# Designed miniproteins, single chains, continued (3): the designs that were tried, part 12

Each design is a single chain, and the fold is of that chain. pLDDT is the mean over its residues in the fold that is shown.

## One batch from the design tools (miniprotein)

Design m8409
Fold by ESMFold2-Fast:
Parts: structure tokens; C-alpha cells; sequence
Structure m8409 (fold): chain A 117 residues (1-117)
């Protein structure tokens, strides 16, 4: 198994949350954070996997607890994805992923990460 790490911060560098989980090659792990920040605050999401593990795909979902609306961006290895609300998720040369998205009213941030077999 490999350690997958996710951290969520505001653009001004305040921590929202961080977590780690163990995953095998080909497995998906999901992380959930509540972001108690003002609507429109830019959130940064960093995703990393340890050692020789490769991130095949990650999905960043922001849900408003106030409206129930969901905003999703997905990126694969070597790619970037974007959403209509201005969210972006990018695969970095390091093999990590970096997401940036505007917070919603009472945001729940969900990050799903799939490791390559």
C-alpha cells in the first residue's frame, strides 16, 4: 500500500484541513473536508502519493451545504481539468496534483484519488 496525502488551504495560506490514507495500486481513496471560509475565497488543494505510486486520476468536488449544488473538476496523469465555476486541477511534473477553486456557501471539499496499477 501507498500513502496518499491531501491538504486544503486558503489562498492566503490558512489551513482548512489535511489527511492521509493508505491505498493499493488501482485503488481509489476519498477525503472530505468542511471549509469554514467566506464564499468566493480561493481554496488550494494539494494531492500527493508516496514513493513509486502514480496518481492516475483525481476528482475535486466542491459542494455548497447552503444550495446543495456540486462543482466537479477531474484531471488525469499529465493533464489539467477545469470546471465552469473556475475550478482547475493540474497534474504537476513532480507527480502531485494542485487544485484551485472558489469556495461556495458552506463548502464541503471532496477529493477522490485513484492510484495507477
Amino acid sequence: SHTVSVSVRTEDGRGVGSATAKANAGETVTFTFEADVAEGTRLTVQVAAEGKAVIEEATLTLTSKTTGKTYTVTAREGESGSSADGGVLSYLPSGAMLGVAPAKANTVVTVSVTLKE
Scores: mean pLDDT 86

Design m8410
Fold by ESMFold2-Fast:
Order: sequence, then C-alpha cells, then structure tokens
Structure m8410 (fold): chain A 58 residues (1-58)
Amino acid sequence: SMEKKEKERKKASLITAGNLIGIGGEVQGSLSSPEKGEELRKEGEEERKRLEEEAEKL
C-alpha cells in the first residue's frame, strides 16, 4: 500500500538523519575544546538514538 511505502521512506529518512547528526556531533566535537567536544558528541549520539527509536515506532 502507499501508506507502507510512505512509512518505509520516512523510516529510512529518520535513520539517515540520525546517522548524519551523529557524524556531525563527532566532527564538531573533534574541532571543539575537549570539554565542549565531549558534550557535543554525547548530544549527537543521544539525538541519533532518539531518531532511531522514532523510526522503530513506524
């Protein structure tokens, strides 16, 4: 059904966005001070996990 295809696309989009956010957090973390870098990496990882969980709910 169209609904199933739409859910699959949204799911893939959420997973892709999560991965990009995680990578972005690592990159920003590497370019920041050690303290700020740890915070940014943690925030990126938490947001990635949140988006993955949201994708699983679809």
Scores: mean pLDDT 80

Design m8411
Fold by ESMFold2-Fast:
Structure m8411 (fold): chain A 60 residues (1-60)
Amino acid sequence: SPLEELDAQRQAQIERVKRDLDAYAAANPDISDEEYQQLVDDAERQLQTRLERQKAEVEA
């Protein structure tokens, strides 16, 4: 079940990123909602790309 283990790690990383982004927003309250959403989307895309590479490696 390396695929399921990968998914569990993905969830943990998503939670970590959300926590980090929340801390960043708290430190930078002047950040616009739009800019913050872009940061969230970029972080999620980065994670998805990383997980897809990892998944492809496991599939191979």
Scores: mean pLDDT 76

Design m8412
Fold by ESMFold2-Fast:
Structure m8412 (fold): chain A 68 residues (1-68)
Amino acid sequence: IEELEKKFEELKKEAAEAVMNRDPQRLRDIAEKFRKLAEEAKKVGNESLAEELQRMADTLERLADILA
């Protein structure tokens, strides 16, 4: 659980950098990482974290589409 929280914080930093750089490909790559982390959260029974991670992935994909 603590390990998933650390990965989440790291991905948030990567996402912020990608947004600042307006890089649609990087945003999509980070969105995929959020989706994988969401699946991992579901496997350990943390459904609320999985939902939050999935929403972030969806948001980053929409942002990438707007910037592309």
Scores: mean pLDDT 81

Design m8413
Fold by ESMFold2-Fast:
Structure m8413 (fold): chain A 55 residues (1-55)
Amino acid sequence: SLKEEAEKGLELAKKSTGGGAVTAAGHARQLAIEAGDEELAKEAEKLREEALSSL
């Protein structure tokens, strides 16, 4: 399901660094929005912002 794909993408983002983390978190956010999971989308966006700040 889209929610499971978003969760897997978020876990990949957590294990990634730099631009890879930004990309993975961005994809996870988009999938979470498509799944209608606002909390998961917020978590993914937070992780993406943290990854961007580390560049």
Scores: mean pLDDT 81

Design m8414
Fold by ESMFold2-Fast:
Structure m8414 (fold): chain A 88 residues (1-88)
Amino acid sequence: AAYERAVEHLRRAAESLQKAVEALKNGDYEKALKYAQEARDHATEAIRYAREADVPPEDRENLIHTARVLQAEADEIEKKAEEGIKKK
C-alpha cells in the first residue's frame, strides 16, 4: 500500500514535471508554474509514503532521494516561470 502509493506519486511528479518543462519552453509561464507546483506536491507525498513503506532502509532512502531530485527540478522550473511572469 504505502510503497505503491510512493511509486505512483513519483510517477505523477515526473509526469507533471515533464508538462511544466514543455509549458516553460512554450513561454506559458502560468501553466509551467502550475505543473511545477503539482510536481512538487506529488514528490512531497512520495516522501511521506516512502517513510511509511515496509521496505529495507536502503530502498526507502532511494525513493526519498528520487523524490528530492524531482522537488529540486520543480523548484528550478517554478523560479523560471515566476521570472517569466514578472517580465510581462
Scores: mean pLDDT 88

Design m8415
Fold by ESMFold2-Fast:
Structure m8415 (fold): chain A 56 residues (1-56)
Amino acid sequence: LSDEEIVDILVTRSGVSREAARKAVELARAGASAEEIARETGLSVGGGAAVKAMVA
């Protein structure tokens, strides 16, 4: 998946802003934990884990 595809999925499914979705992708690529992504972006821990799986 491209970064823009992941952003579109997060905006559509989780209702987060495009800025928060981009931050989630950046954090996941930097190796942040699912819990850290959730805290920083307002996603659930499961949402953070999904982002990590999509960037892997």
Scores: mean pLDDT 83

Design m8416
Fold by ESMFold2-Fast:
Structure m8416 (fold): chain A 80 residues (1-80)
Amino acid sequence: MTEELRKQLKEAEELAKTDPEAAAEMFEGLGKRALKEEDYETAAEAYEKALELEPSEEVRENLAKAYEKLGDLEKAAEAR
């Protein structure tokens, strides 16, 4: 995880207390960035938090992809 991604995850968690919809969008963006940087653990964490706040088929599929990259095939299947 980069220091920047970690800071943005913390900011999104604080935002979730007042604006869950905006926080979900921020977590989804962070997950996409982490996937591109091959930081699959951060991507999975961001997508998990996004999905908790706002159910989304796209987020579920991206979460499954992150879990597959981590070798967690059981969690990947559960996310779909």
Scores: mean pLDDT 80

Design m8417
Fold by ESMFold2-Fast:
Structure m8417 (fold): chain A 123 residues (1-123)
Amino acid sequence: MTPEELEEKLREAIAAKDNRAAGAYALELQRLRPDDPRARVLGYIGAMAMGSEGEAAEYLLQALGHLLDGDVPGAVRALREALRELGILTPEQEAALAAILAIDDEDAQLAALAEFLDKFSQG
């Protein structure tokens, strides 16, 4: 599948609330575009969505949708709510997400979010 076909399939999976399919398509987008911060963020959130249930999975799907729409602030807010529902949002992580929300440049904001998720996946 092309990246465009994968984004279409990801949007369909989000609309269907199929967190496993959404996560799989997001991870494939990351595999095809490993140097793209947006694709990396999609892949990280997709991986979390595949392993999540209930309201946490719903917030992660919302974060993926916001990223596809170019709404990075919306994605950060949805991710924060997902981490809260999972009971894993530390004060340090909440402060880091707030700092990311304060970044006005979209490319810098996406890069900071990718770095946040890199550190999160290693802990």
Scores: mean pLDDT 85

Design m8419
Fold by ESMFold2-Fast:
Structure m8419 (fold): chain A 88 residues (1-88)
Amino acid sequence: SVYIPKLTEEDIKFIEKMFKVYDTNGDGKIEGEEAYKFVQGFLRSLGLNPTKEEVESLVKKADKDGDGTISLKEFLDFLKENEGKYVS
């Protein structure tokens, strides 16, 4: 399980900056390997060493529409909904 901490304004700005790095197409969405790398990078920025299964699980949970893409809004909403909780 991965613990989702309460996010500061600085954390949100960092997430927005990181999302833009992995949004290589500039369309405001990430998918596949981009989504995996973004979530992995985010978890590592929290001082975590996530397994492949933990990263893949979080990618699927952040993809609320199940369309295979994650928007910045979906990811931030997912984090806010799981703030102070463990996500399996």
Scores: mean pLDDT 79

Design m8420
Fold by ESMFold2-Fast:
Structure m8420 (fold): chain A 59 residues (1-59)
Amino acid sequence: HMEELREKVRELLKKNNGVITDEEIDALAKEFGVSKETVRRIAKMILAEEQAKKVLEER
């Protein structure tokens, strides 16, 4: 399922201050059997969700 992919993308974004490299995208695409575009879309969605969540959850 895509939940594991989302978690790995989230961890990489944390490690790299919101940046994910093409090498990391390719590695995740191969590991999860999805396209590089799918990984990029997930990364963009996570960044947008994290930004919105931080505003709502942060005091």
Scores: mean pLDDT 75

Design m8421
Fold by ESMFold2-Fast:
Structure m8421 (fold): chain A 55 residues (1-55)
Amino acid sequence: MLYRALEDVTSASGVVIKKGELIEVLEEVGDDFVLGRSLKTGEEGLVPKSRLEEV
């Protein structure tokens, strides 16, 4: 699934995803987080679902 960042997000692992960047969801982690891959950099990180919108 593809999502767009609603604001700048820094993952727990230090991956920075800027507002408007696209994220591919690889896995859902609990109810509030996804393991996403940045389409710009290819880096993977845990991102809060509340900071993403589905595209």
Scores: mean pLDDT 81

Design m8422
Fold by ESMFold2-Fast:
Structure m8422 (fold): chain A 63 residues (1-63)
Amino acid sequence: MVGDLVVALVHVPATSPDELALREGDRVLVEEVVDEKWWRVRNLATGETGIVPRSALEVVGRL
């Protein structure tokens, strides 16, 4: 949910301008739940934001 700290389980390529590319192990903050399959997140290492598939993420805590 919004405010969750999550980790990328796999490498996620950006295939469109609205998507965020992630490396396996990247830590991101959930900013918005767009729908059941897509979340808007912020990469905590780069500060970049974009949408990513929820299935590629694991919730590890809250900030």
Scores: mean pLDDT 76

Design m8423
Fold by ESMFold2-Fast:
Structure m8423 (fold): chain A 66 residues (1-66)
Amino acid sequence: SSEETARELIREHEARTGEPMPSLAKLLQQLVDQGLSPEQLREFYRLLVEDPEAARAFLAEVRAKA
């Protein structure tokens, strides 16, 4: 589920950085509430880490198709 995917991404981030990030948890929960799929959440997080501009563009495109 999208909720489970969001939790997995938060754990993945914490494992990578060594500390919790409440702002990321809040953002991912908002995206789940907006109806993003597990696949869309994973792609958004991947882009957020690699290219924040691409992450923003991806989010805008997903929202435009809703």
Scores: mean pLDDT 78

Design m8424
Fold by ESMFold2-Fast:
Structure m8424 (fold): chain A 132 residues (1-132)
Amino acid sequence: DESKKLAEELLKKIEEEIAKNPDDAVLHTRRGLYYLALGEYEKAIEDFEKAIKLDPNNASAYDFLGRAYLKLGEYEKAVEYFEKAIEIFPTARSYTLLGEAYKALGDEEKAKEYFRKALILNPNDIDAKELL
C-alpha cells in the first residue's frame, strides 16, 4: 500500500519534529493523521486528544477524533466529536461524517437530515448525495 509506505516515512519525520516541539498542536494532529492512515486508531486518538488539549478550538482535530472512533466502530463517540466539530466550525464534510455515524447507529432519519445539511453547504458533495 503506497499510502501506508508514505505515512510510515512521514511518521518518522514528524516524531523527530515532536521531540523538538512536544506541545505543538499541529504536529500532534499530523502524527494522528499518519496513524489513521496506518490503521493505528488508538494511537491516532491519543494524538488528536493531545491536539485538542493544546488547542480546544481546533474543529479539524475534533473531526479527526470522530473519524478515528468511526473506524473503531465506536459510533456514539464518533457522533459526540463530530457534533463538537460542527459547534466550532460547520463543514459539509463534518455533516456527511455525522450522517454516516447516525446511519451506522441505525438512525436513518437523522442520517438523511445531516446528508441534506452537507448538500446545503456543498451541493456537489457526491458522498452526501449518494447516501441520500
Scores: mean pLDDT 87

Design m8425
Fold by ESMFold2-Fast:
Structure m8425 (fold): chain A 73 residues (1-73)
Amino acid sequence: RALAEEAVRAAREGRYDEAAALLSQAAVENGADHPLVRAAGHEIRAIFAERAGDLAAAAEHRARAAALRAEAG
């Protein structure tokens, strides 16, 4: 949980290499298919898409992340 949240925070701050490392660690510790790990991955992709100007892709990734977080509780 904490590692996935930390990965999203790092990406929001522009620390992309750290975000990737934290997400990889979260996947190793919790399983790559864990809803919170998958949600963090989609949030990070949304941040990348938004910064690239792809607002449609960003919206899609945010919607997917929200659904996965709801699944996790």
Scores: mean pLDDT 80

Design m8426
Fold by ESMFold2-Fast:
Parts: structure tokens; sequence; C-alpha cells
Structure m8426 (fold): chain A 77 residues (1-77)
């Protein structure tokens, strides 16, 4: 689990850097990889947060809102 979380954190950081550089498609790709790894590690909150960020990077605010709401729901459980 810890190895998967560490890899997910690395992809998240790469996604943030790509997004700040204006490489939205690359950022979305990295955020999706982070989401898959967080999900495999059992971190559903971070998995949904990453899917939300990927959707935002692609300009899909409706999909992003859906994932962020789910992450918030899971975070209080």
Amino acid sequence: MEELRKEADEYYKKGVQAWKAGNDAEAASYFRKAAELYEQAGDEVKAHAMRGLAALAEGNTEEADKHFRRASELAVA
C-alpha cells in the first residue's frame, strides 16, 4: 500500500507541474494515473480528488464537481 501511495503522490506532483506549465492534457493524464494508484491503495478520497483534478484540467467542470463532491462525502465517513 505505501509504495502505491508514494507512486500516486509522485504522479500527482507531475500533474501539478504540467498543469502550471499549461500542459493540460499531460496534467490530466498524470492525475488519472495518480487516481488509479490511490484507488489500488484503498484511498478512495484521494482517488476521486485526482479524477476531479483531471476533469478540471480538461475543462470539464461538471465532471470535476461530481468527483469533488464524492471525495468530500467519503472524507467525513
Scores: mean pLDDT 84

Design m8427
Fold by ESMFold2-Fast:
Structure m8427 (fold): chain A 72 residues (1-72)
Amino acid sequence: MEALLKGDYEAAVAEMEAELARDPNNSRAWALLGAAYFKMGKLEEARQYYEKALALDPNNAVARHLLAQIDA
């Protein structure tokens, strides 16, 4: 819980970006990157990352669920 306070979203972004540098086809990492941007209020960037995750894995439940919340 406390790990997601005061800049920890930036740390989560950096961690996911490092994973994507190693494996750019990691749909889970794209979805988690989108979730971090969503928590920061950056809905446009979050949407793009969820769409990327779904392009790699259309059955990614996390990306599908969160994209639906942005579009609502």
Scores: mean pLDDT 75

Design m8428
Fold by ESMFold2-Fast:
Structure m8428 (fold): chain A 66 residues (1-66)
Amino acid sequence: MSAEEIAKRIAEITGLSLEDARAIVRIAQSGDFTPEEVVRLLTREAKLTPEQAEEVLRLLEEARRL
């Protein structure tokens, strides 16, 4: 899966803009934050359900492998 495809899926799951989802993918790829830390922040800010948080975690782990 490409970084752009991951960003689109995060936007669909979270309801965030595609631009915000792209920024989140870049943060995950930077190594400054773990995928778990990014998901924790998103869960608080965007009020994600546990199911949404799990899906976003998998996508961010995939982004980190790119």
Scores: mean pLDDT 81

Design m8429
Fold by ESMFold2-Fast:
Structure m8429 (fold): chain A 102 residues (1-102)
Amino acid sequence: AEEAKEGAEKAKEYAKKAKEAKTPEEAAEAAVKAGEAAGEAGLAAEPGDEEGAEYAREAGRAGAEAGKEAAKKAETAEQAAKAAAGAIAGIGAEAQAEIARR
């Protein structure tokens, strides 16, 4: 639970940075970091740990939102790819959280 909670806090912070980013590059970098934090939270969620699963789910949502914000601002294929990577990692963390509930 503690590791999943730390991942959720980091993912939310990077999602906020992606939303507030003034440049596409800053948004893309924040989305990648939000996705990485979400992935770590997802991996930290153990089967039957409902608290850890909830943090992993929150982290996944934050990663997906960071990816969406970065995608809106993307002007190059590289920036769009980074945004997509963040979103995909977020979705993966949400899936791991759902598995951990059972």
Scores: mean pLDDT 77

Design m8430
Fold by ESMFold2-Fast:
Structure m8430 (fold): chain A 65 residues (1-65)
Amino acid sequence: KDEEIAEEAIEALVQSVKENNVSDEQLEEALKQMEEDLIEKGVSEELAKEAVERAKEEALKAKKE
C-alpha cells in the first residue's frame, strides 16, 4: 500500500543516483518530483515527506560511497 509505494520510490531514486552521478541540484529536483508523485498516487502528505527525507539520506550516502 502507501508504505510499499513510498519504499519503491526511495529505492528507485537511490538506484538512479548511484548510476547517474546526480548533482545536488538534480537530487533536490528529483526529491521534489518524488513528493509530488507520491501525493498524486494517494500517499498522505506526512508519509510522502517522510519518504522524501529517507530518500535524501539514502541518496547522500550512495553519493559518498
Scores: mean pLDDT 78

Design m8431
Fold by ESMFold2-Fast:
Structure m8431 (fold): chain A 86 residues (1-86)
Amino acid sequence: SEAEKRREENLEKMRKAIEELEKEIEKLKKEKKISREEAILEKALELGLTTEEEVEEIRKLDEKKRKLEIEILEGVLLIYAAIEGI
């Protein structure tokens, strides 16, 4: 089935995207001695998925809103990784 083949291909792409994104985040955390949140912001900036202005606005948010914005950005990074690679 074409639908079954596409599901398997999409699952494989997502699996690889998750692994590669987590490797890049852990690398940034270790090399730059930054938090997971800062590593996500930095990777998104590097890939042009956010702007320095947006990052500064996210940093000014209260903890709950900041966490939500970071989770959204992590999701965007995952989709980007699955489509374009990292």
Scores: mean pLDDT 85

Design m8432
Fold by ESMFold2-Fast:
Structure m8432 (fold): chain A 67 residues (1-67)
Amino acid sequence: SKEEFWEEVDEGIADIQLAVELEVARRNKSKEVYEEALKNIDRLMEKYPGVKDRAEEAKKKIEELMK
């Protein structure tokens, strides 16, 4: 359906945004960037529940970088 199509598009956009946040965090290696990335990922999880598991994995990877 049209609704299913746009849901898939939105989830695809969210997946790209998750990858960007993780890459920015990896490259900048600063506490401020890590904290911003975690907040951005939390917002993505709220807006796109379908990506929650992938978003939680991205958060864990960023938390590992913070150590």
Scores: mean pLDDT 82

Design m8433
Fold by ESMFold2-Fast:
Order: structure tokens, then sequence, then C-alpha cells
Structure m8433 (fold): chain A 86 residues (1-86)
């Protein structure tokens, strides 16, 4: 992971925490919790786990209609897929 990728991952985590504090929909809360689990997995080198968690988070965010949560999940998924290809 590059310093730029680490900064993007940290940014996604901070945004997810902020969204989680404001979230009222149970599906949005679960999606954000899965985003934070994906960030943790990716930071620990568990790339395949991070991909699965981010994909589930994205699915739940889309079902909830929360575009901001979906965008955060997509960012984490992109970073996890970049790590898998490295």
Amino acid sequence: MTSEQAARLAGAAIEAIGLLLEAEDPRTKKALELVLEAVRALSQGRVEEAIRLAEEALRLAREAGDERTAAVAETVLELAREAERA
C-alpha cells in the first residue's frame, strides 16, 4: 500500500465514521459498519476479506438508497481490488 492509498483509506474511514454517527436507517448503519470492517481487514493485509465486506456494504447501501454510503463503500472496494492486483 502506497502513502496515497493509505491516505485514501483513512479518508474513507473518517467519512464512514461521520456518516455512522448521523445514520438512522438500520441498513445504512450495517453498511457503514461493514465499510469499517473492510478498512480494518485491508489495513491488516486481508485483501480478499476486505473485498467481500466492501461488496456487501455496497449492496446494503444501494438497497437503502444512501448514495454517500455507497460512494464510501465503492472507494474501499476500489482500494481493496487495487491491493489484490498488486
Scores: mean pLDDT 85

Design m8434
Fold by ESMFold2-Fast:
Structure m8434 (fold): chain A 67 residues (1-67)
Amino acid sequence: GSLPQVEVRELEVHLPGAEKPLKVRQVTVTDPATGESFTLYLVEDGGLFASDRPLTPEEIERLLRER
């Protein structure tokens, strides 16, 4: 069967005023049958958000600040 292609990257996002950077796991999933992809961000504090594309560090920081 067609299994999704998965790429995982570990990111550290330093929010202003935080003592330590937050660890965020970026998971990009691509369907080999359709070529469609989406990106998931799993935050070490239990936060999760999804995007139809990989986000810039500035976009990730903004989303983490606005949650």
Scores: mean pLDDT 78

Design m8435
Fold by ESMFold2-Fast:
Structure m8435 (fold): chain A 70 residues (1-70)
Amino acid sequence: SKEEEAKKYTEEGVEYANQKKYEEAIKKFREALKIDPKNREAFLNLTLVLKEMGKEEEAKKVQEELAKLS
């Protein structure tokens, strides 16, 4: 299912983030959002990684995208 495929990418992204491979983590979270554009876990993890990298403006844009899902 789309949910299962998106979950797989989100899990891979978390694994990269744990290794501090933030660019790879971002790619995985964005792949999850490409498959499931309303995936809350992918938005939340993407925001956290962007903040960890100091990319505050990019993190704000991702949070705004998540807010529009309400």
Scores: mean pLDDT 86

Design m8436
Fold by ESMFold2-Fast:
Structure m8436 (fold): chain A 69 residues (1-69)
Amino acid sequence: HMEEVEKLRQEYIDEALKRVEAGADPLDAASEAAANFYRDLVEKLGLPREQAAQEAAKTAKEVLDRIDA
Protein backbone atom coordinates (compact mmCIF):
# COMPACT_ATOMS: atom_id res chain seq x y z
CA HIS A 1 0.00 0.00 0.00
CA MET A 2 1.11 3.64 -0.60
CA GLU A 3 1.13 4.38 3.15
CA GLU A 4 3.67 1.58 3.75
CA VAL A 5 5.78 2.83 0.82
CA GLU A 6 5.81 6.39 2.22
CA LYS A 7 6.66 5.23 5.77
CA LEU A 8 9.57 3.16 4.46
CA ARG A 9 10.72 6.05 2.22
CA GLN A 10 10.84 8.42 5.20
CA GLU A 11 12.92 5.88 7.16
CA TYR A 12 15.48 5.67 4.33
CA ILE A 13 15.54 9.46 3.85
CA ASP A 14 16.16 9.94 7.60
CA GLU A 15 18.95 7.34 7.56
CA ALA A 16 20.62 8.94 4.51
CA LEU A 17 20.42 12.43 6.07
CA LYS A 18 22.00 11.14 9.30
CA ARG A 19 24.84 9.61 7.25
CA VAL A 20 25.44 12.94 5.45
CA GLU A 21 25.40 14.76 8.82
CA ALA A 22 28.09 12.29 9.99
CA GLY A 23 30.29 13.17 6.97
CA ALA A 24 29.14 10.84 4.19
CA ASP A 25 29.08 12.05 0.58
CA PRO A 26 25.51 13.19 -0.30
CA LEU A 27 25.43 11.37 -3.66
CA ASP A 28 26.70 8.13 -2.09
CA ALA A 29 24.19 8.39 0.77
CA ALA A 30 21.28 9.09 -1.62
CA SER A 31 22.34 6.26 -3.97
CA GLU A 32 22.71 3.73 -1.13
CA ALA A 33 19.35 4.70 0.41
CA ALA A 34 17.64 4.41 -3.00
CA ALA A 35 19.21 0.98 -3.66
CA ASN A 36 18.16 -0.37 -0.24
CA PHE A 37 14.67 1.14 -0.57
CA TYR A 38 14.28 -0.45 -4.05
CA ARG A 39 15.23 -3.86 -2.61
CA ASP A 40 12.70 -3.58 0.23
CA LEU A 41 9.94 -2.39 -2.13
CA VAL A 42 10.44 -5.45 -4.36
CA GLU A 43 11.15 -8.04 -1.63
CA LYS A 44 9.01 -6.85 1.33
CA LEU A 45 6.12 -5.00 -0.36
CA GLY A 46 6.01 -6.94 -3.66
CA LEU A 47 6.03 -3.88 -5.92
CA PRO A 48 6.72 -4.36 -9.65
CA ARG A 49 10.37 -3.57 -10.46
CA GLU A 50 9.52 -0.59 -12.69
CA GLN A 51 7.35 1.02 -9.98
CA ALA A 52 9.98 0.28 -7.30
CA ALA A 53 12.65 1.93 -9.50
CA GLN A 54 10.49 5.07 -9.89
CA GLU A 55 9.88 5.26 -6.12
CA ALA A 56 13.61 4.74 -5.43
CA ALA A 57 14.57 7.51 -7.89
CA LYS A 58 12.06 9.84 -6.20
CA THR A 59 13.61 8.99 -2.82
CA ALA A 60 17.15 9.79 -4.02
CA LYS A 61 15.90 13.16 -5.33
CA GLU A 62 14.17 13.94 -2.01
CA VAL A 63 17.39 13.19 -0.07
CA LEU A 64 19.42 15.50 -2.34
CA ASP A 65 16.73 18.24 -2.23
CA ARG A 66 16.74 18.20 1.60
CA ILE A 67 20.55 18.44 1.71
CA ASP A 68 20.44 21.44 -0.67
CA ALA A 69 17.73 23.19 1.42
Scores: mean pLDDT 83

Design m8437
Fold by ESMFold2-Fast:
Structure m8437 (fold): chain A 56 residues (1-56)
Amino acid sequence: MNEEDLDKIQELMAKMVEAIEKGDWEEYEKIAKELAELTGDKSLPDKIKKQLEESK
């Protein structure tokens, strides 16, 4: 990944954490899908959903 992609990933991760803390699961899922598209990991949304289920 180049520096621009890394900065975008970090920004999305920060927003994802904020969404979790606020209990905004719709925003969390939206960000998770954007992060998956940016990283190219199609399984990332499923991994994130599993973590979300375990954290509740």
Scores: mean pLDDT 70

Design m8438
Fold by ESMFold2-Fast:
Structure m8438 (fold): chain A 55 residues (1-55)
Amino acid sequence: MSPTEQALQETVEAVKGKSPEEALALLQERLAEARRAGDERTATLLSSMIAFEQA
């Protein structure tokens, strides 16, 4: 599994037991971490997940 795929899987697993508000907070924190690490691909995918959750 690629690092991006693994990060997405871990994020999906982490949000499964959370409220929508908690899930969004977790996604935002993961996005901030990816941006600090310079992981543009993970940041882009997390941004898409956040947009989907808000829709």
Scores: mean pLDDT 75

Design m8439
Fold by ESMFold2-Fast:
Structure m8439 (fold): chain A 120 residues (1-120)
Amino acid sequence: SKVDELLREAKKKVEEAIKKAEELKKESSGEMKEMLEQIIKNLKYTLKLLDEALEAPEEEKLSLVEEAIGNVELTIEQLKKLLEKAKREKDEETAKKIEEIIKILEETLEILKEAAELLK
């Protein structure tokens, strides 16, 4: 279905975001590393929700997708706070990497909202 296609695309983007966050975490220390660890945990939970949505009956998909949307929105807000910190510290390389993760998750959010609309 088109919904399953969108959910697979969203899953791929979340996996890309996890990979980039894990790479940034390896280069990070202190508070930045701790916050990235929490972000990665949230993104892995989002993957679990998307996997469950793909296997779920049609009537159960919407609630799982809406929970995934909420988790992506929360993760974007957490990343925006880290971005502000990186910019204040004049860490341009870290700021750029955080912006790339935010962009991937904003694209993920658009795909998930389209999937949710089709399930209504």
Scores: mean pLDDT 90

Design m8440
Fold by ESMFold2-Fast:
Structure m8440 (fold): chain A 87 residues (1-87)
Amino acid sequence: MEKEQKIYEAVLKYVPNGSEEVTHETAIKIMEDLGFSREEAEKLIEKYSNGREVLDWTMLATMIAEALGIDSSRALAAIQKALDERR
């Protein structure tokens, strides 16, 4: 319920229109908006990015899902809803 809404709002706030991927700094801002520290966000990015400079939507959804304790498919649905709403 509330967790998906917060993901949706954070993605709308920080992800530019037409983005296909997200930078580490943008992912940190999303995580901070969700109530996590920069240090917690950086640890999750290190775990899921596998040394890549950018995160795809599946990587972002998985790290948010782990942090919030929800299913990754629910996190991904909230991200996709935000991306579609900006059209």
Scores: mean pLDDT 82

Design m8441
Fold by ESMFold2-Fast:
Order: C-alpha cells, then structure tokens, then sequence
Structure m8441 (fold): chain A 117 residues (1-117)
C-alpha cells in the first residue's frame, strides 16, 4: 500500500511515522496538517512528498507548491512534472532531487533500491 511505502521511505529518511502519513495526505490533497518539528530537516520531508506525489499522480501540484516556497529548483519542478507523465523514472527524480536537497548518497541509494524492489 502507499501507506506502507510512505512508512518505509520515512524510516530511511529518519522521519517519524506521523510525518510520513502527513506527507502522503499532502501528496493526495495539497494540505499539510502536521507541523514539522524543529529537529526535523524539512528537505527530507520534501523528498518524501515528491516521491509519494509521483505514486499518487499529483506530482504537478506538489512540484508547483514546493517550487513556490523555494524548496526545489525549476529544474527539479520540471523533472517532477515529466515523471508524473511517465517520461522520467521515479528513481532518477530521487537521485537528482535528493542531491539538490542535500540528502546523503547512502540514503538516496537505499530509497532507489526500495523503489526498484
């Protein structure tokens, strides 16, 4: 299920379960209901939101929101839109967006392995 995927991705990213489920809710609705705690890096939440948005078919909206708040570049925004159309694999988005957001390469590769399994 997408809930199980969100939880597994959150484990790799060091995010609590409540943020994982809220990221899925945000992907589905464009609305976040759980505040990000000060000890949590919001860039990790953004990567989770982008991945889940591709699986929910809402990557266009999520890309626009994250770009509008300065979280992602225009290049990553366009890559998300193309991934939503099936033109770019989700694993390429994970690598490029993860690198831009400063996520450690070890965590990026664990996410890629999870998504390819």
Amino acid sequence: SLEELAERLAEILGLPRELALDALHFARTGVSTVPIPPEVDPRRVALLEMILAIYTGTADRVADILYSVGMISEEIREMLIRANRGEVPVTEVVREAGKELGIPEEEIEKIVELLES
Scores: mean pLDDT 89

Design m8442
Fold by ESMFold2-Fast:
Structure m8442 (fold): chain A 92 residues (1-92)
Amino acid sequence: GAELNSAASELKSKLESLGFDASVSVSGTTLTITVTAPNIEKLIALTLRMIGLELEGLDISISLSGDTLTITVSASNDDELLAIIKKLLANL
């Protein structure tokens, strides 16, 4: 819905403000974030932070391939997805 698209846009803007190039998309209750950075050390630092959130019980899937970090969230409903996006925003 419009609120999820707004939250996704906020997440993209936050990542861009931190110096990343980010693509954020929502399809149903699935969020896909694709991130690149000109500095690989910065991308690794973000990847480790996201892994920490997954280990703390945030329901996200993380993959790092070359210079591209992909974060996927599959939620049961819009409210759950929005809550996960808000936690990601708080930890960036």
Scores: mean pLDDT 83

Design m8443
Fold by ESMFold2-Fast:
Structure m8443 (fold): chain A 56 residues (1-56)
Amino acid sequence: AEELYKLAEEFFRKAEEYREEASKETDPLEREILIGMADLLRGIGEYFKKKGEKLK
């Protein structure tokens, strides 16, 4: 379970990095892609967190 929480934190960190990159991006299309990547990574992080909770 603990390993899954560490994975979740890693994905949340990467999601935040992509969101920060999006805020600096001036191209609307590129910004949209970066936001989409951030949202996807956050969702994966939430999945691993929930998986870890269910294994307790």
Scores: mean pLDDT 80

Design m8444
Fold by ESMFold2-Fast:
Structure m8444 (fold): chain A 59 residues (1-59)
Amino acid sequence: SAEEAAEKAERYGALAVIYAAQGDEARARHYLELARRYGTSEEGRRAAENAEKAAQAAL
């Protein structure tokens, strides 16, 4: 469902930020890609964008 997709986008986005903060660029990029893939709603897309900005700042 759209709700499940948005929740996955948020979870993958959070994981991307965590791995970026640990310096794990490969895992951070992988989870950002997953967040974008599931971020098909406005809410999910915004979550993916916020995660990308946060991950970039953490790297």
Scores: mean pLDDT 78

Design m8445
Fold by ESMFold2-Fast:
Structure m8445 (fold): chain A 56 residues (1-56)
Amino acid sequence: SRLREELLRAIGEVLRAMGDVIDAELRGDRVALEEARKRYDEALARLKEVASKVPG
């Protein structure tokens, strides 16, 4: 279903953003870390929005 695909994509975006945060921390790159945290927060907000549309 379309909703299932949107949910899986949103989960994928969160996982990718989490990887970017970890990589930035390991590199000690504060600028990259700030960018990655912003993307992570945006991905989480989108995931919550999509998840709220899933029937309980």
Scores: mean pLDDT 85

